# Designs tried in a protein design run: designed miniproteins, single chains, continued (4). Part 9

Each design is a single chain, and the fold is of that chain. pLDDT is the mean over its residues in the fold that is shown.

## One batch from the design tools (miniprotein)

Design m12285
Fold by ESMFold2-Fast:
Structure m12285 (fold): chain A 62 residues (1-62)
Amino acid sequence: MSDEEKGKEILEEAQKLGVQLALKGLNEEASRIGREVEKAVKEGNLEEAEKIIKKAKELISQ
């Protein structure tokens, strides 16, 4: 997968996680995750974006 395709996949995952966080009442976390992931992907820092995704998944899984 190219870096472009990987970035799109990460952004899609972030959107799904944001919806799940918002449904749990974690609207502030959902907003923060979305902004941080978008910034990391825009800057080409895909590893940072993946770390943010991992943290969001941990928050959802409890």
Scores: mean pLDDT 80

Design m12286
Fold by ESMFold2-Fast:
Structure m12286 (fold): chain A 61 residues (1-61)
Amino acid sequence: SPKERVLKRALEVLESNEDIGEGLHEAMDIILEALERGEVTVEQAQELAREVLAEVRKRMA
């Protein structure tokens, strides 16, 4: 599904960046671009953002 592809790309970008802040910024941009293109709904974008932030919290621990 588009939501699953967007999540995978966002997490791959987050994992590939050594700077967690830069990785988060790029991951969030991917979600926002998908929302702007109508590939995901606002509700799905919020779910994707929560998943990305959960991964960031794990990496900061």
Scores: mean pLDDT 84

Design m12287
Fold by ESMFold2-Fast:
Structure m12287 (fold): chain A 85 residues (1-85)
Amino acid sequence: MATATVTDESGNVYTGTSANDELKVGDKITLTNTATGGTAVAEVVEVEGDIVVAEVVEGTDIPVGSVITLRKVSETEYTGVLTKP
């Protein structure tokens, strides 16, 4: 299971989880806002070395089309930022 910690421009923190230990193109990440409990789903669209890019495809708290840029920090852990459309 891969885990991610994602922050947005407003200082909101999201936790991400994926069924796969390492993120690859086509994988889905379930995001949870740590303050509100709101959820979203992002799909990985690009992997380049330690950098993973995912786009939000479903969500209530996060606009669809938002981009998450993740960096791999361990074999199963990622950290990153969320950019609104």
Scores: mean pLDDT 81

Design m12288
Fold by ESMFold2-Fast:
Structure m12288 (fold): chain A 81 residues (1-81)
Amino acid sequence: SMILRFVSLQIRGVGLLTEARLAIRRGDHETARRALEELRRLIDEMRRLASQASGELREMILRAVERFERQRAELEAQLRA
């Protein structure tokens, strides 16, 4: 179901953000970079899921996309600093 796919993507996304944050704190730039690249692909999957959804579910997925994009951009900026 679309709901189960969305839940699965959200769990994976939170895991990738946690991995990237911990890697950055440890100075492990390679692990952080890989986690953020995987997160980028996951955000693209969420956007495709949103295009197939409607109503409240679409809105929820798009809000999740915005949150993950903001957090990914913040962490990518930390890696470039």
Scores: mean pLDDT 90

Design m12289
Fold by ESMFold2-Fast:
Structure m12289 (fold): chain A 91 residues (1-91)
Amino acid sequence: MAEKRVEEVIAELEKQGIKLSEKQKELIRLQAEVLEAASKAKNPDEALRLGVRKWAELTGTEVDEDASLEELRELAKEYYKRLEEEFEKEK
């Protein structure tokens, strides 16, 4: 189950001496849900679509079902940019 997997990741990071804030734990859980959705895909293009859709659902962002792969990649870049900024800020 996705919840068990994310708790294991968080526990492993804390076991290694990494101090995680509540906001960082929330972001790790969001990323785990996105990866879990993408893992159900049969090919890389479908994985990108499912991952971006799950991210949009969890963040309240609307994404067109007929969006091009290029548009989905731009959305993924924006998400990872924000994720990087959050972890860099907390360091």
Scores: mean pLDDT 72

Design m12290
Fold by ESMFold2-Fast:
Structure m12290 (fold): chain A 59 residues (1-59)
Amino acid sequence: MLTDEELREAYEYFKTHPLPREVLPSSAPSPRAISLSEFLKWPEEVQRLYVEYYKKQKE
């Protein structure tokens, strides 16, 4: 369901736009210091939350 393109776009978005705490699961590490390769290793459920948030922000 998630494509590499969607994941890359979401990751690039988060470099310039901080995530609200309420969107980020408490068990997830802070995205600020995470590389793209590390982000791609995250569980699909967490990646999906990021992509969904990104899509809502794009409108």
Scores: mean pLDDT 67

Design m12291
Fold by ESMFold2-Fast:
Structure m12291 (fold): chain A 69 residues (1-69)
Amino acid sequence: SVEEVTEEVLKALEAMEPGEAVPQEIVDKLSKLSAEEVREVRRRLEEEITDPAKLNMARVALEDVIAAK
């Protein structure tokens, strides 16, 4: 679900250092969502993430997933 994937991304970002790639497991979960659902995950992440570096890491992964759809 959008909620579960959003929580998984947030947990992954808390464990990661700036400049690291989002784990492939998370990218695979995002790839199973529709383009509209991925945009909803992006919107929720933008509301939750206050660190610009972490937000940029998330945006890069989300843009790659949307481009592949």
Scores: mean pLDDT 77

Design m12292
Fold by ESMFold2-Fast:
Structure m12292 (fold): chain A 91 residues (1-91)
Amino acid sequence: MTFEEKLEATRAEILADPSLTPEQAVERLFETGVDYLEETGKLTPKELLALAQAIEEVLRAKGYPVDPSLSDIERAILAALGIRQLLEKRK
């Protein structure tokens, strides 16, 4: 399964569960990214951008504002920072 396929599956599960808070939904997407990184040893900039886009879609679907002015590079960097923070927390 590709990273994009794993993100699609996780996003579908999040959108099907109205009990998830936005924070819980975002954490589940970051956990999908960390799990993929641990399995494969890498996350590419393209995969980080896909993660950022999945997070933005979930936030929009739940009625929360997202910054439309962010570049693809800025989105990928923010996703990378979230992955790093979750990895530090999982120690």
Scores: mean pLDDT 81

Design m12293
Fold by ESMFold2-Fast:
Structure m12293 (fold): chain A 63 residues (1-63)
Amino acid sequence: SMTVGQRIRQLRLAAGLTQQQAAELLGVNVSTLSNWENKPLPLARAASLARLFGVTTDYLLGQ
């Protein structure tokens, strides 16, 4: 099963964005976005990521 972090990475790559570009669009540091791609995602940030990629929070979280 794909992790949330792996799904974030796949959505970002499908959108043609580097980690730096996606971080700039979200208003966070690139290290923060890298952590979200490699570690559990804070639920408070799920809505912003889902909006950026045009998906539901349920899809992003694998629910």
Scores: mean pLDDT 80

Design m12294
Fold by ESMFold2-Fast:
Structure m12294 (fold): chain A 85 residues (1-85)
Amino acid sequence: SAEEEVEKLRELLKDPNPDLEEAKRVIANLKKLVGEEETIRIVAELLAESTNPAARRVIAEAVEEVLGKEGAERVDRLAVQLVLG
């Protein structure tokens, strides 16, 4: 379910050494379950709440590999907007 994948992403964001392949699987599963647009929203919201720089780097790489460079740029921009607004 989408809720199970969101929980996995929350655990990755708490991990000091998160696994890139697991992050890619979670983002790919979210895209299949809720679509690309909603996946971008979910990932951006979770990144905006996170203070873990290692996890942010791994999630950014996973997003670029699964959603492409444009998807990664959209996640980053939305996360910044959520922190500022």
Scores: mean pLDDT 87

Design m12295
Fold by ESMFold2-Fast:
Structure m12295 (fold): chain A 100 residues (1-100)
Amino acid sequence: SEIEELKKKLIKGEEQLAEIYKSLGFEEQAADEEKHREKIEKAKTKEELIEVLKEAIGDEQAEIDRLLTQDPNDPVVRSALTLEQTALAGYKETLEYLES
């Protein structure tokens, strides 16, 4: 199934991002990626997957907004912001593909 193959790619991406976050000590961000992975795994239809991705986009946007209130010269803040922006871009690209 095209949807099942897409879900597997998304799950792999989430697992890779969670591992990177854990390696940097971003335990909360790693946990959020794991939660999104579980929701992606549970999605049975294209419509359910779209809703999960919309939620993930909202969560990533909220975290980016929070990070933008922090010290822009803090290397931890810069690293977290880059990772969150990368995750957001990936979710948006996948959502656009599913809605096309």
Scores: mean pLDDT 81

Design m12296
Fold by ESMFold2-Fast:
Structure m12296 (fold): chain A 80 residues (1-80)
Amino acid sequence: SNKEKAERYIELARLVIEAGLPREVVEKVAESGDIELAREEAEKLPSTDDLPTEELRELAREMGELARELAEKAKEYLAL
């Protein structure tokens, strides 16, 4: 359903911001609907505290862009 798709995109956006979930995993989960895979992959990611500041800045920018895309997709599905 559109609600289930919207909820999936919301959860993916949360995992991107909280854990740094990479775009490749996000795209795979968005296609398959396997949100549990996204959660498992997020748990396996190293702490962002372990990353150098320069890498953190780039990651934060990429995460912000991806999370905005996912939030927009969720809004689109809720409007259907």
Scores: mean pLDDT 80

Design m12297
Fold by ESMFold2-Fast:
Structure m12297 (fold): chain A 68 residues (1-68)
Amino acid sequence: GEARVNEAVKKALEEVSKKKKGEKVSFGVRLPEELAPELVKRLEENGVKVLSQRVIGDLIALELEDVK
């Protein structure tokens, strides 16, 4: 639920922070597919653009860009 999404957001923001603004970041997290929309929304609210989203089994794979 919420705690897993919060942890995923935190990890994604940490990975994005290691890159220059405008650089693409590949991020994968094991979450139920039903939580993917909430994860994307939370990332966008934090100034991270979600360029692509894929589900590979039980893994949500995202391409991210820092636009802040």
Scores: mean pLDDT 79

Design m12298
Fold by ESMFold2-Fast:
Structure m12298 (fold): chain A 79 residues (1-79)
Amino acid sequence: MSAEELKELVEESLEEAKKAAEALAKGDKEAAIEITGELMSLLAIREEAILQGLEEVAEYAERALKEAIKAAKEAEKKA
């Protein structure tokens, strides 16, 4: 998988995680499963980037993961 493909997957997973967090905050309990899935995807992308030596992509994935976790925690407090 190329650096560009991994970066696109990071952006997609972060967007979906944020949408799921918004749904969870509004009372959709099933959205918690979607958030977990997206967090696991971001972790997998980060590890793949590290293994390939793609430092920029790994850093991008780490920032996205932290943002997704923050959104999930805020949503859980509201739910």
Scores: mean pLDDT 83

Design m12299
Fold by ESMFold2-Fast:
Structure m12299 (fold): chain A 80 residues (1-80)
Amino acid sequence: SSIEQEIRALIKKLKELVKKVDEGKVSVEEFRAQLQAIMDEVAALFERAEAQGYTIPPELLQELSEAIQEALDKLNELEA
């Protein structure tokens, strides 16, 4: 489904963003801005999934949740 493909793309974006900041390729401000943009995309995707009556597979939802948590943990480290 298009929603499943979009979730997988968001997971990839989150992992790539964490890698980029770890490699010093993105500033803390850029990381925060890009993470906010991804979180906005996640919110829009969940709204669309709900509107379509689509149930996100539990394993995919867990992968997304873990990727989000890793990015948030990284932001907290960078702000310390």
Scores: mean pLDDT 87

Design m12300
Fold by ESMFold2-Fast:
Structure m12300 (fold): chain A 61 residues (1-61)
Amino acid sequence: MPSREEALAFAREHLAANADRPLGEAYRAIAERLREWGVSEEEIRAVLVEVATEHQAALAA
């Protein structure tokens, strides 16, 4: 099972690598991968919220 830091790093890297894809597809793929690694639904949600907040802040700037 990855640490939260590893999960966040994966999520950020996946979004950067898939910047040309719909955000919904990217978030779904991240969630599916974290579930495969045994991350809880609560932790998956926390990771996705953090990454989505960072992405929205970047778009708003």
Scores: mean pLDDT 78

Design m12301
Fold by ESMFold2-Fast:
Structure m12301 (fold): chain A 72 residues (1-72)
Amino acid sequence: EKEKKIENLKKMAELLQRAVDNAIAAGDPDALREIRELAKKYAEQAKKLGDNETAKLFEEIVARSEAALAAL
């Protein structure tokens, strides 16, 4: 079960990385806020599973979303 959860989280990180790039290109603050919230939740899930590498990916997505929101 943990292995499947980690695999799913890694797939979600890839999807959210693409989503943040698309939201930045579109100048969409609502999408950026939603991505930030989801990434924060998934970072906490990854930390609970002991997957610090995947947690870092979500934390980077949060940081990018916040930087993009500040620039809009």
Scores: mean pLDDT 85

Design m12302
Fold by ESMFold2-Fast:
Structure m12302 (fold): chain A 85 residues (1-85)
Amino acid sequence: SPIIEKLDQLRELVRQANLPPHVLQIFDDLIEEAKRYIEQGKYEEALRVVNRIINLLEINKHLLSPETYEKLLSLAEEIRRLIEE
């Protein structure tokens, strides 16, 4: 699944972003939740989780370099588009 592959890419990039462990765990939990909804065909629920990931990126923008933030946001927005198709 292209959506699952991109969620795995998002997780890898988040893990490389040198975030505090507590913040990293929240991202990991949300990415796992989105993956489970996609695997179950629950695309509306998956969209809600991806929107929560995008909001969490904005809240934690101050913990990320501008380059890392742009990469993570772009990938999350691409995942959202793929789910909406």
Scores: mean pLDDT 89

Design m12303
Fold by ESMFold2-Fast:
Structure m12303 (fold): chain A 70 residues (1-70)
Amino acid sequence: MREALEREINDGVAQIALAVVKTSLRQNPNPSDEDLQSMISLLQRAKSISNDPALKAEIDALIQQLQQML
């Protein structure tokens, strides 16, 4: 069914977005406010398309961490 394939693709995209943000933070632990806002926007998009509650929770935790850095 199409919904099953879309779920797998969307969760994969969300995992990639999460990995990209985590890698960026490891390379630059003091990002600019502009970079923080861009990362938050990317993670919010990833969360909106994800269907995995554990992945959504991990994304939410990272969004909250980035918002506290602003």
Scores: mean pLDDT 79

Design m12304
Fold by ESMFold2-Fast:
Structure m12304 (fold): chain A 78 residues (1-78)
Amino acid sequence: DEEKRKAAEEKANALVAEATEAMSAATTKEEVIAIAEKAKAQIAQLTLETGPVAADAGHKALGDINTAAAEQIEKLDA
């Protein structure tokens, strides 16, 4: 259980890092939104497959994706 929690946390962190890097390279708001939605879907799938032990990691990862997307959209709106 502890092992599964750590594995889910590592996978969630990797998904956030990949999405953040992809969003920072995006040149349109539509691209940022598409990357964020894909990452959120992957995080949701991870938590669904892993079960309740992944809930905290999933919630944190979703928050991190939303923050990164908002920051990149703000830069593109400037």
Scores: mean pLDDT 84

Design m12305
Fold by ESMFold2-Fast:
Structure m12305 (fold): chain A 86 residues (1-86)
Amino acid sequence: SSGAEKLAEFLKTLPEKQKKIVLELAITEEGSALTPRVLKARLGTDDAEEIWNKVQEFSGFEPVDILTPEQAKKIQEVAKEAEKLL
């Protein structure tokens, strides 16, 4: 299965509000400016960093603290495809 399919299945396990925020962060350039503190504040959960690490993994790379523009673009592309599967 593709990374987009895995991300879509993972997103279905999240509360609707968190799912929408994760998709927004993944599809916008804001993904490159996320710190763990900002991510926790936006998602409203202690699991925020784990959630964002899974987004990175399903996008095809090991989780990093600072995204490159290329990594942010890969997340955006995978998230747009995952959104179509929801």
Scores: mean pLDDT 80

Design m12306
Fold by ESMFold2-Fast:
Structure m12306 (fold): chain A 56 residues (1-56)
Amino acid sequence: DEATLRALAEKYGISPEGLRGAVEAVRSGDEVVIRNVLKDLGISREELEEVVRALS
């Protein structure tokens, strides 16, 4: 998980902590939180779905 998290963080140019926050936002099911994370990290919803899938 940590190695995958670091590899994805490098791929998307995001901190590992930022990606962890994104995964937790998806798990919360709160669409407002999810949209804010997408804007803050500068990634698409499809990229976020790829990250969540890879970390599951």
Scores: mean pLDDT 77

Design m12307
Fold by ESMFold2-Fast:
Structure m12307 (fold): chain A 89 residues (1-89)
Amino acid sequence: AEENDNEILTIIKDALEVLRENAPTLSTEDLITGVKSLTKATLEVIKKSKNKERIKEVAIKKLEEIRELVTDEEAKKAIDEAIEELKKE
C-alpha cells in the first residue's frame, strides 16, 4: 500500500509487540496504562489514514494476543474495552 501508511502501521505494530513481550513482567497498572495510551494513539492515526481498516485489524489482533498472555481480570477488561473502542471506529 502507501509508504507512509506502511510506516505508521509498522510503528503501531512494533509498539504493541513491545507491550506484548513485556506483558508478563509489567504490573497491572503499567499494562493498563500502556494499552490505553497505545489505543489512543492508534485511534488518532485511524482518523487520518486511508488504510483505517488495516490499521484497526492489526491493532485489534495484537491486543487479542496481549489478552491471552495476561491473567489479571482488570487488565483483560481494559484490553476488551480497547478492542471495543477500536471496533467502533
Scores: mean pLDDT 80

Design m12308
Fold by ESMFold2-Fast:
Structure m12308 (fold): chain A 61 residues (1-61)
Amino acid sequence: SAKAEALRKAVAEYGKSNGAATYPSAALNEAARAIALEPHSEAATRGLQALMNDDLAALAP
């Protein structure tokens, strides 16, 4: 999905900017931030999996 692709790019940008990536949607921003800042955390893994399955509701309240 476009959301999953954007998040993958955010994770890639983490390596270049140490987590400075930002995105237009609030849910995507939160997921991308979690992954970019703590790529090895359970929150990052959960965020990526939820977006890969097109289920951002699992990440947003």
Scores: mean pLDDT 54

Design m12309
Fold by ESMFold2-Fast:
Structure m12309 (fold): chain A 67 residues (1-67)
Amino acid sequence: MYTLTRVIPNPVNAALLAGIARAEGYEAEVTFEPETTLTIRGIESEEELEEWERLADLLSRNQLAPN
């Protein structure tokens, strides 16, 4: 069982990912201090962890929607 912890500077994107993870049956938390950090627990496989890392990476680098 794996845990993903990543800084996602946009708190809206962090909350979105946490919501998606919880909807899929994972434990997910967002902390805002000292920086917005997403934690997802209960990931059963390395492949699932890699997919969540990919999603977190995309949302940490890009805005939720282009301006």
Scores: mean pLDDT 76

Design m12310
Fold by ESMFold2-Fast:
Structure m12310 (fold): chain A 71 residues (1-71)
Amino acid sequence: NSQQAQQLIQQGQQAYKQGNYQQARDLFSQAASLSSGQQRARALAYQSASLFHLGNEKEADQLSSEADRES
């Protein structure tokens, strides 16, 4: 649900700040699957940023576009 998604976003943000981009990507992906609308857009945007740091530029670009459509 949206509260579980919020917790996953917070955990993902912590992983991201620590440079744990793979873990951040997985946490934000889980958050996106449990959310909709602006919350899902936010999770997808963070997932995209994490993927960009991992060198997965094409997938990051795709998710960024999806986030824009959700918001």
Scores: mean pLDDT 86

Design m12311
Fold by ESMFold2-Fast:
Structure m12311 (fold): chain A 63 residues (1-63)
Amino acid sequence: NATATASATTVYAGEKVTVTATSSKGNTATVTATFEEEGTYTIAVTTEDGDVASVQVKVLAKP
């Protein structure tokens, strides 16, 4: 099983979120995502070992 860590779990629309997943074998995979609409999003990252980890990010409307 992989473990995922997000650079932030709450961001404003248009901000980048980087998610790093580490597999049970110690390999890492990184995904960067930008969401333009407010809501709660699940980002899933698959490592080269085939392990999948996910994290939820809450996106807020710009002030």
Scores: mean pLDDT 79

Design m12312
Fold by ESMFold2-Fast:
Structure m12312 (fold): chain A 89 residues (1-89)
Amino acid sequence: SNEEEAAIEILKVGLKHNNYYLQYLSYELLAKHYEREGDLASAAHYRQLAEQILKEKGAEVAAQKAAYEAGDLDEGQQEFEEIRKKYGL
């Protein structure tokens, strides 16, 4: 689905730029996608990955999310905005 493709592109950007908020968001989107598809095992796997990011990088996630919401867009956040426009997110 387009949401799965969008989540994978967001994850790649988050990994490239060490943006933990984008990594977290991508895992949450994948978990929701698989939950809607009835694949509860894949949904649980991606929720666990999202929880691990929050446990290990929660402060960085919060700071990067706040910067994004304030419009302080670094290169990774700019690439994320283009993905959002492409997929209608």
Scores: mean pLDDT 88

Design m12313
Fold by ESMFold2-Fast:
Structure m12313 (fold): chain A 88 residues (1-88)
Amino acid sequence: SMAQQALREVLRLEQELMDYALELGNKYPEAQRYLVQGAAAVGGGDWETAERYLAEAAKLGITKEAEELRRRAREVARAREAAQRLLA
């Protein structure tokens, strides 16, 4: 079904987001906790918490990488909203 395909796409994007957050955390250990918690919050559907953590990561001077992570997080959030509408 389209709903099952949408859910698989959300899970794929969430995994890619977390993998990218972990990669960035390995390069920037001081930001690791914020990047991983931000990605996890997106996976949990808590966009407000995700934005807060990603903003903290950006303050640590990794602004371009944090903005790319934020772009990917928005992509996950939009995919999740689309999947939820198909399930409603």
Scores: mean pLDDT 81

Design m12314
Fold by ESMFold2-Fast:
Order: sequence, then C-alpha cells, then structure tokens
Structure m12314 (fold): chain A 91 residues (1-91)
Amino acid sequence: MKEKKLKELIEYLKKNKDKVAKSLVEALEHEIYLERIQLEITEEDEEKKKKLLKLLEEMLEEVKKMYEEGVKPEEISKYIEKKYEELKKIL
C-alpha cells in the first residue's frame, strides 16, 4: 500500500511540475526517495511507514496549495525545510 501511494505522489508531481518551483519539486522527489530507502532498510513497522508517507503526501499537497496561492518560493522552501526536519526527528 505505501509503495502505491508514494508512486502516485511521484507521478502526480511529475505531471504537475508547473504547479511548483522545479527545484523544490526535484528536492521533494529526492527526499521522498531517500526516506523510502531508509524506511525499507531500518523500519519494520508498516504502520509507522504509512504514517510517515502520509505526512509526506500532506506536505506535497500544502506545497502545491502555497504555490497556487502565489506564496514566494523562499517561503515554500522554508516550509519544506521545516517539515523535513520534523520528519527526520521521527525517524
């Protein structure tokens, strides 16, 4: 289930590159891939993996919303950095 959701998220991001800054899109995709690899290696708790992936999905949706609302790229970047730090503390 988690793999399907992550795949859908990545495909959505690729189809909607124009909805977010290209550099932020690439950074988010890269971080999601890294988190997936780390979770596959270090985490056996499927429920914890699902929760982390859900948080990543919610973060992507918020980034898209901020972009649509005309939020400055600098503020979107700060939001992503803050969320990445929060996610890293959970791992």
Scores: mean pLDDT 62

Design m12315
Fold by ESMFold2-Fast:
Structure m12315 (fold): chain A 108 residues (1-108)
Amino acid sequence: MEEKIKEVLEKADKIRKEIEEKHKDDKSLSLLLSLPLLIAEEIARYVADFIKENKLSLEEAQAIAAAVVRKFSDLPGIKYILFDVVSEKLNLSPEERKKLLAALEAAE
């Protein structure tokens, strides 16, 4: 599990840096407000895809998503964006969604 978490965090960090680099010359207020949300959404999509493609268990998904929330806690709404995207991608039941949300809230 530690190796999978490390891989996800390294790729998520790369996604963040690529988005920041692409937008480095745009200093508009609109971008300053929206860029963190764009980064959070792209990271959440990548994480959900990684979990689904690797056929990870709910417990493994919780561990990975919690690690992402801890590392990227400076991104507004990352916890809820991750919760929504992962829940939708994995078609989680209401009880599974409660478990995922509890894990993400504990990570903050």
Scores: mean pLDDT 84

Design m12316
Fold by ESMFold2-Fast:
Structure m12316 (fold): chain A 70 residues (1-70)
Amino acid sequence: MTKTELRQELRAALADWPVEVRREIMRAFETDDKERLIELAMRVLGIKRSELEGKSVEEIGRLMIERARA
């Protein structure tokens, strides 16, 4: 999956979430702000930091898609 495909899938997975939350996640993802994306994944989706450490921005994006759809 390319970054563009991940971006589209992440946007779709977050479609039912508040627009402000969606904007912050998409901004962090598109700017490769890994630490901000980790913080948002923890706060918004309840993902543990230990599950996010060592992952790339793209891998974090995939995990967020899985958890948002669960």
Scores: mean pLDDT 80

Design m12317
Fold by ESMFold2-Fast:
Structure m12317 (fold): chain A 63 residues (1-63)
Amino acid sequence: SEEDEIARKVARLLGVSYETAREIVEDAKKAKTLEDVKRLAEKYGISREDAIKVLLLVGVKIE
């Protein structure tokens, strides 16, 4: 499925397990603002740049 493909790409991008990548994808789908992007990066210990790349992979646009 497309969701599985996105999770696999996130796992590869961030060097995390598939299970962790699925969790990141679900949290990323809920992001609406730049503040949410910062919180996502902080929660998973990733860079803001990587958090933005995840959002692009899941198809989320930030306001």
Scores: mean pLDDT 84

Design m12318
Fold by ESMFold2-Fast:
Structure m12318 (fold): chain A 106 residues (1-106)
Amino acid sequence: MPSLAEIAAAARESAPLLKDPDQRAMVLGVAAGAEAGARGASAEEAGRIAEEEARRAGGSEEVARFAGELSRALVYRAEGREELAREAERKAEEALRRAIEAKAAA
């Protein structure tokens, strides 16, 4: 099972290969959140850091919300808090769906 540090490293390595700016912003956000979690940050702090990084990378509010919720889910799962991890994953899926719908409408 990959650690938070391994997830962060993989995300950092893959980000330059992504041509879609929204996908790159999402991956950079998750990398920052997972890095914070690997250093002992709470799920809430990791989520906040992920949202800030995704916005800095040019992501929309839904892209930032996706990165934040997915980062919270990763930290909750690492802590063995499966129910909270699943709730955060559902919120991440909802944010991703809204980001895709907004892009399709443009």
Scores: mean pLDDT 86

Design m12319
Fold by ESMFold2-Fast:
Formats: structure tokens, sequence, C-alpha cells
Structure m12319 (fold): chain A 70 residues (1-70)
């Protein structure tokens, strides 16, 4: 159904955002540890997580809006 296709697309995009966020968090933490800057790494991790959460909220809202038009 069109609704199922929109939901599947949203799930794939959300999974992509989560996967990229998790990889970026690991890279930032590893680099911060190697450079002796875990304090800076924590700040950057918070920014990455906040950015991904905001993007997911926007994706979910867009998908709900698209579904309402079907």
Amino acid sequence: SPVQQLQDQNNQLVDYVNNQSNQNVQLVNDLGRRQGRPDLAQKLVQGVQNGSNNRIQRLNQQTQDDISRV
C-alpha cells in the first residue's frame, strides 16, 4: 500500500541516520581518547546526538504529513 511504502522509506532513512550517528560517536570518542581530549569528545558527541534526534523528528513528521495526504 502507499502508506506501507512511506513507512518503509521512513524506517530506512531513520536506520541510516542512526547508523551514521553511532559511527560518528565512535569515531569522535576514539579520536578524543587518542588525543587526550575526552572532554571535547563528550561535547561533540552531544552535538552529534542532538543533530540526529532533530533530523529523525523531522523525518517522522514529514512521513506523517505524507501519509495524511494518501
Scores: mean pLDDT 89

Design m12320
Fold by ESMFold2-Fast:
Structure m12320 (fold): chain A 65 residues (1-65)
Amino acid sequence: MKLSEKEKKVIKYIAEKLGLSEEEVLERIRRGEFIPSPFADAEFPGLEALLLHKDPSGELNKLIE
């Protein structure tokens, strides 16, 4: 999966807070599962919209900073 360093950092942060692996967090996002608001409304307001959407066209893989 092609992600920017910033997006990878946020995913690592969420994984650490939830006690999950980075791969599991990405899997949940790809399945369109909701990421809890306390982690989404932290220091990354621009990314919360991305976390709430499925990746139907590979947006996460093609996202460019």
Scores: mean pLDDT 53

Design m12321
Fold by ESMFold2-Fast:
Structure m12321 (fold): chain A 66 residues (1-66)
Amino acid sequence: GREELLERIREIIGELLGREFPNVKQGIVAAVKAGIRLSDLVERVSRRMGLSRATVRRLITEGLNE
């Protein structure tokens, strides 16, 4: 479901930054602070998960608003 998708995004961000995050929001914030543009993060996650960029952008927006 939605929670499993957010958990997978958290894992992918952790792989990209070489560390674990306790939740998806902290992972997204850390990626942006590390200089990864949100659009590039959406593209990378989309490729890894096999989801459309529109779906991933929605999930990332939801994760930021948790």
Scores: mean pLDDT 86

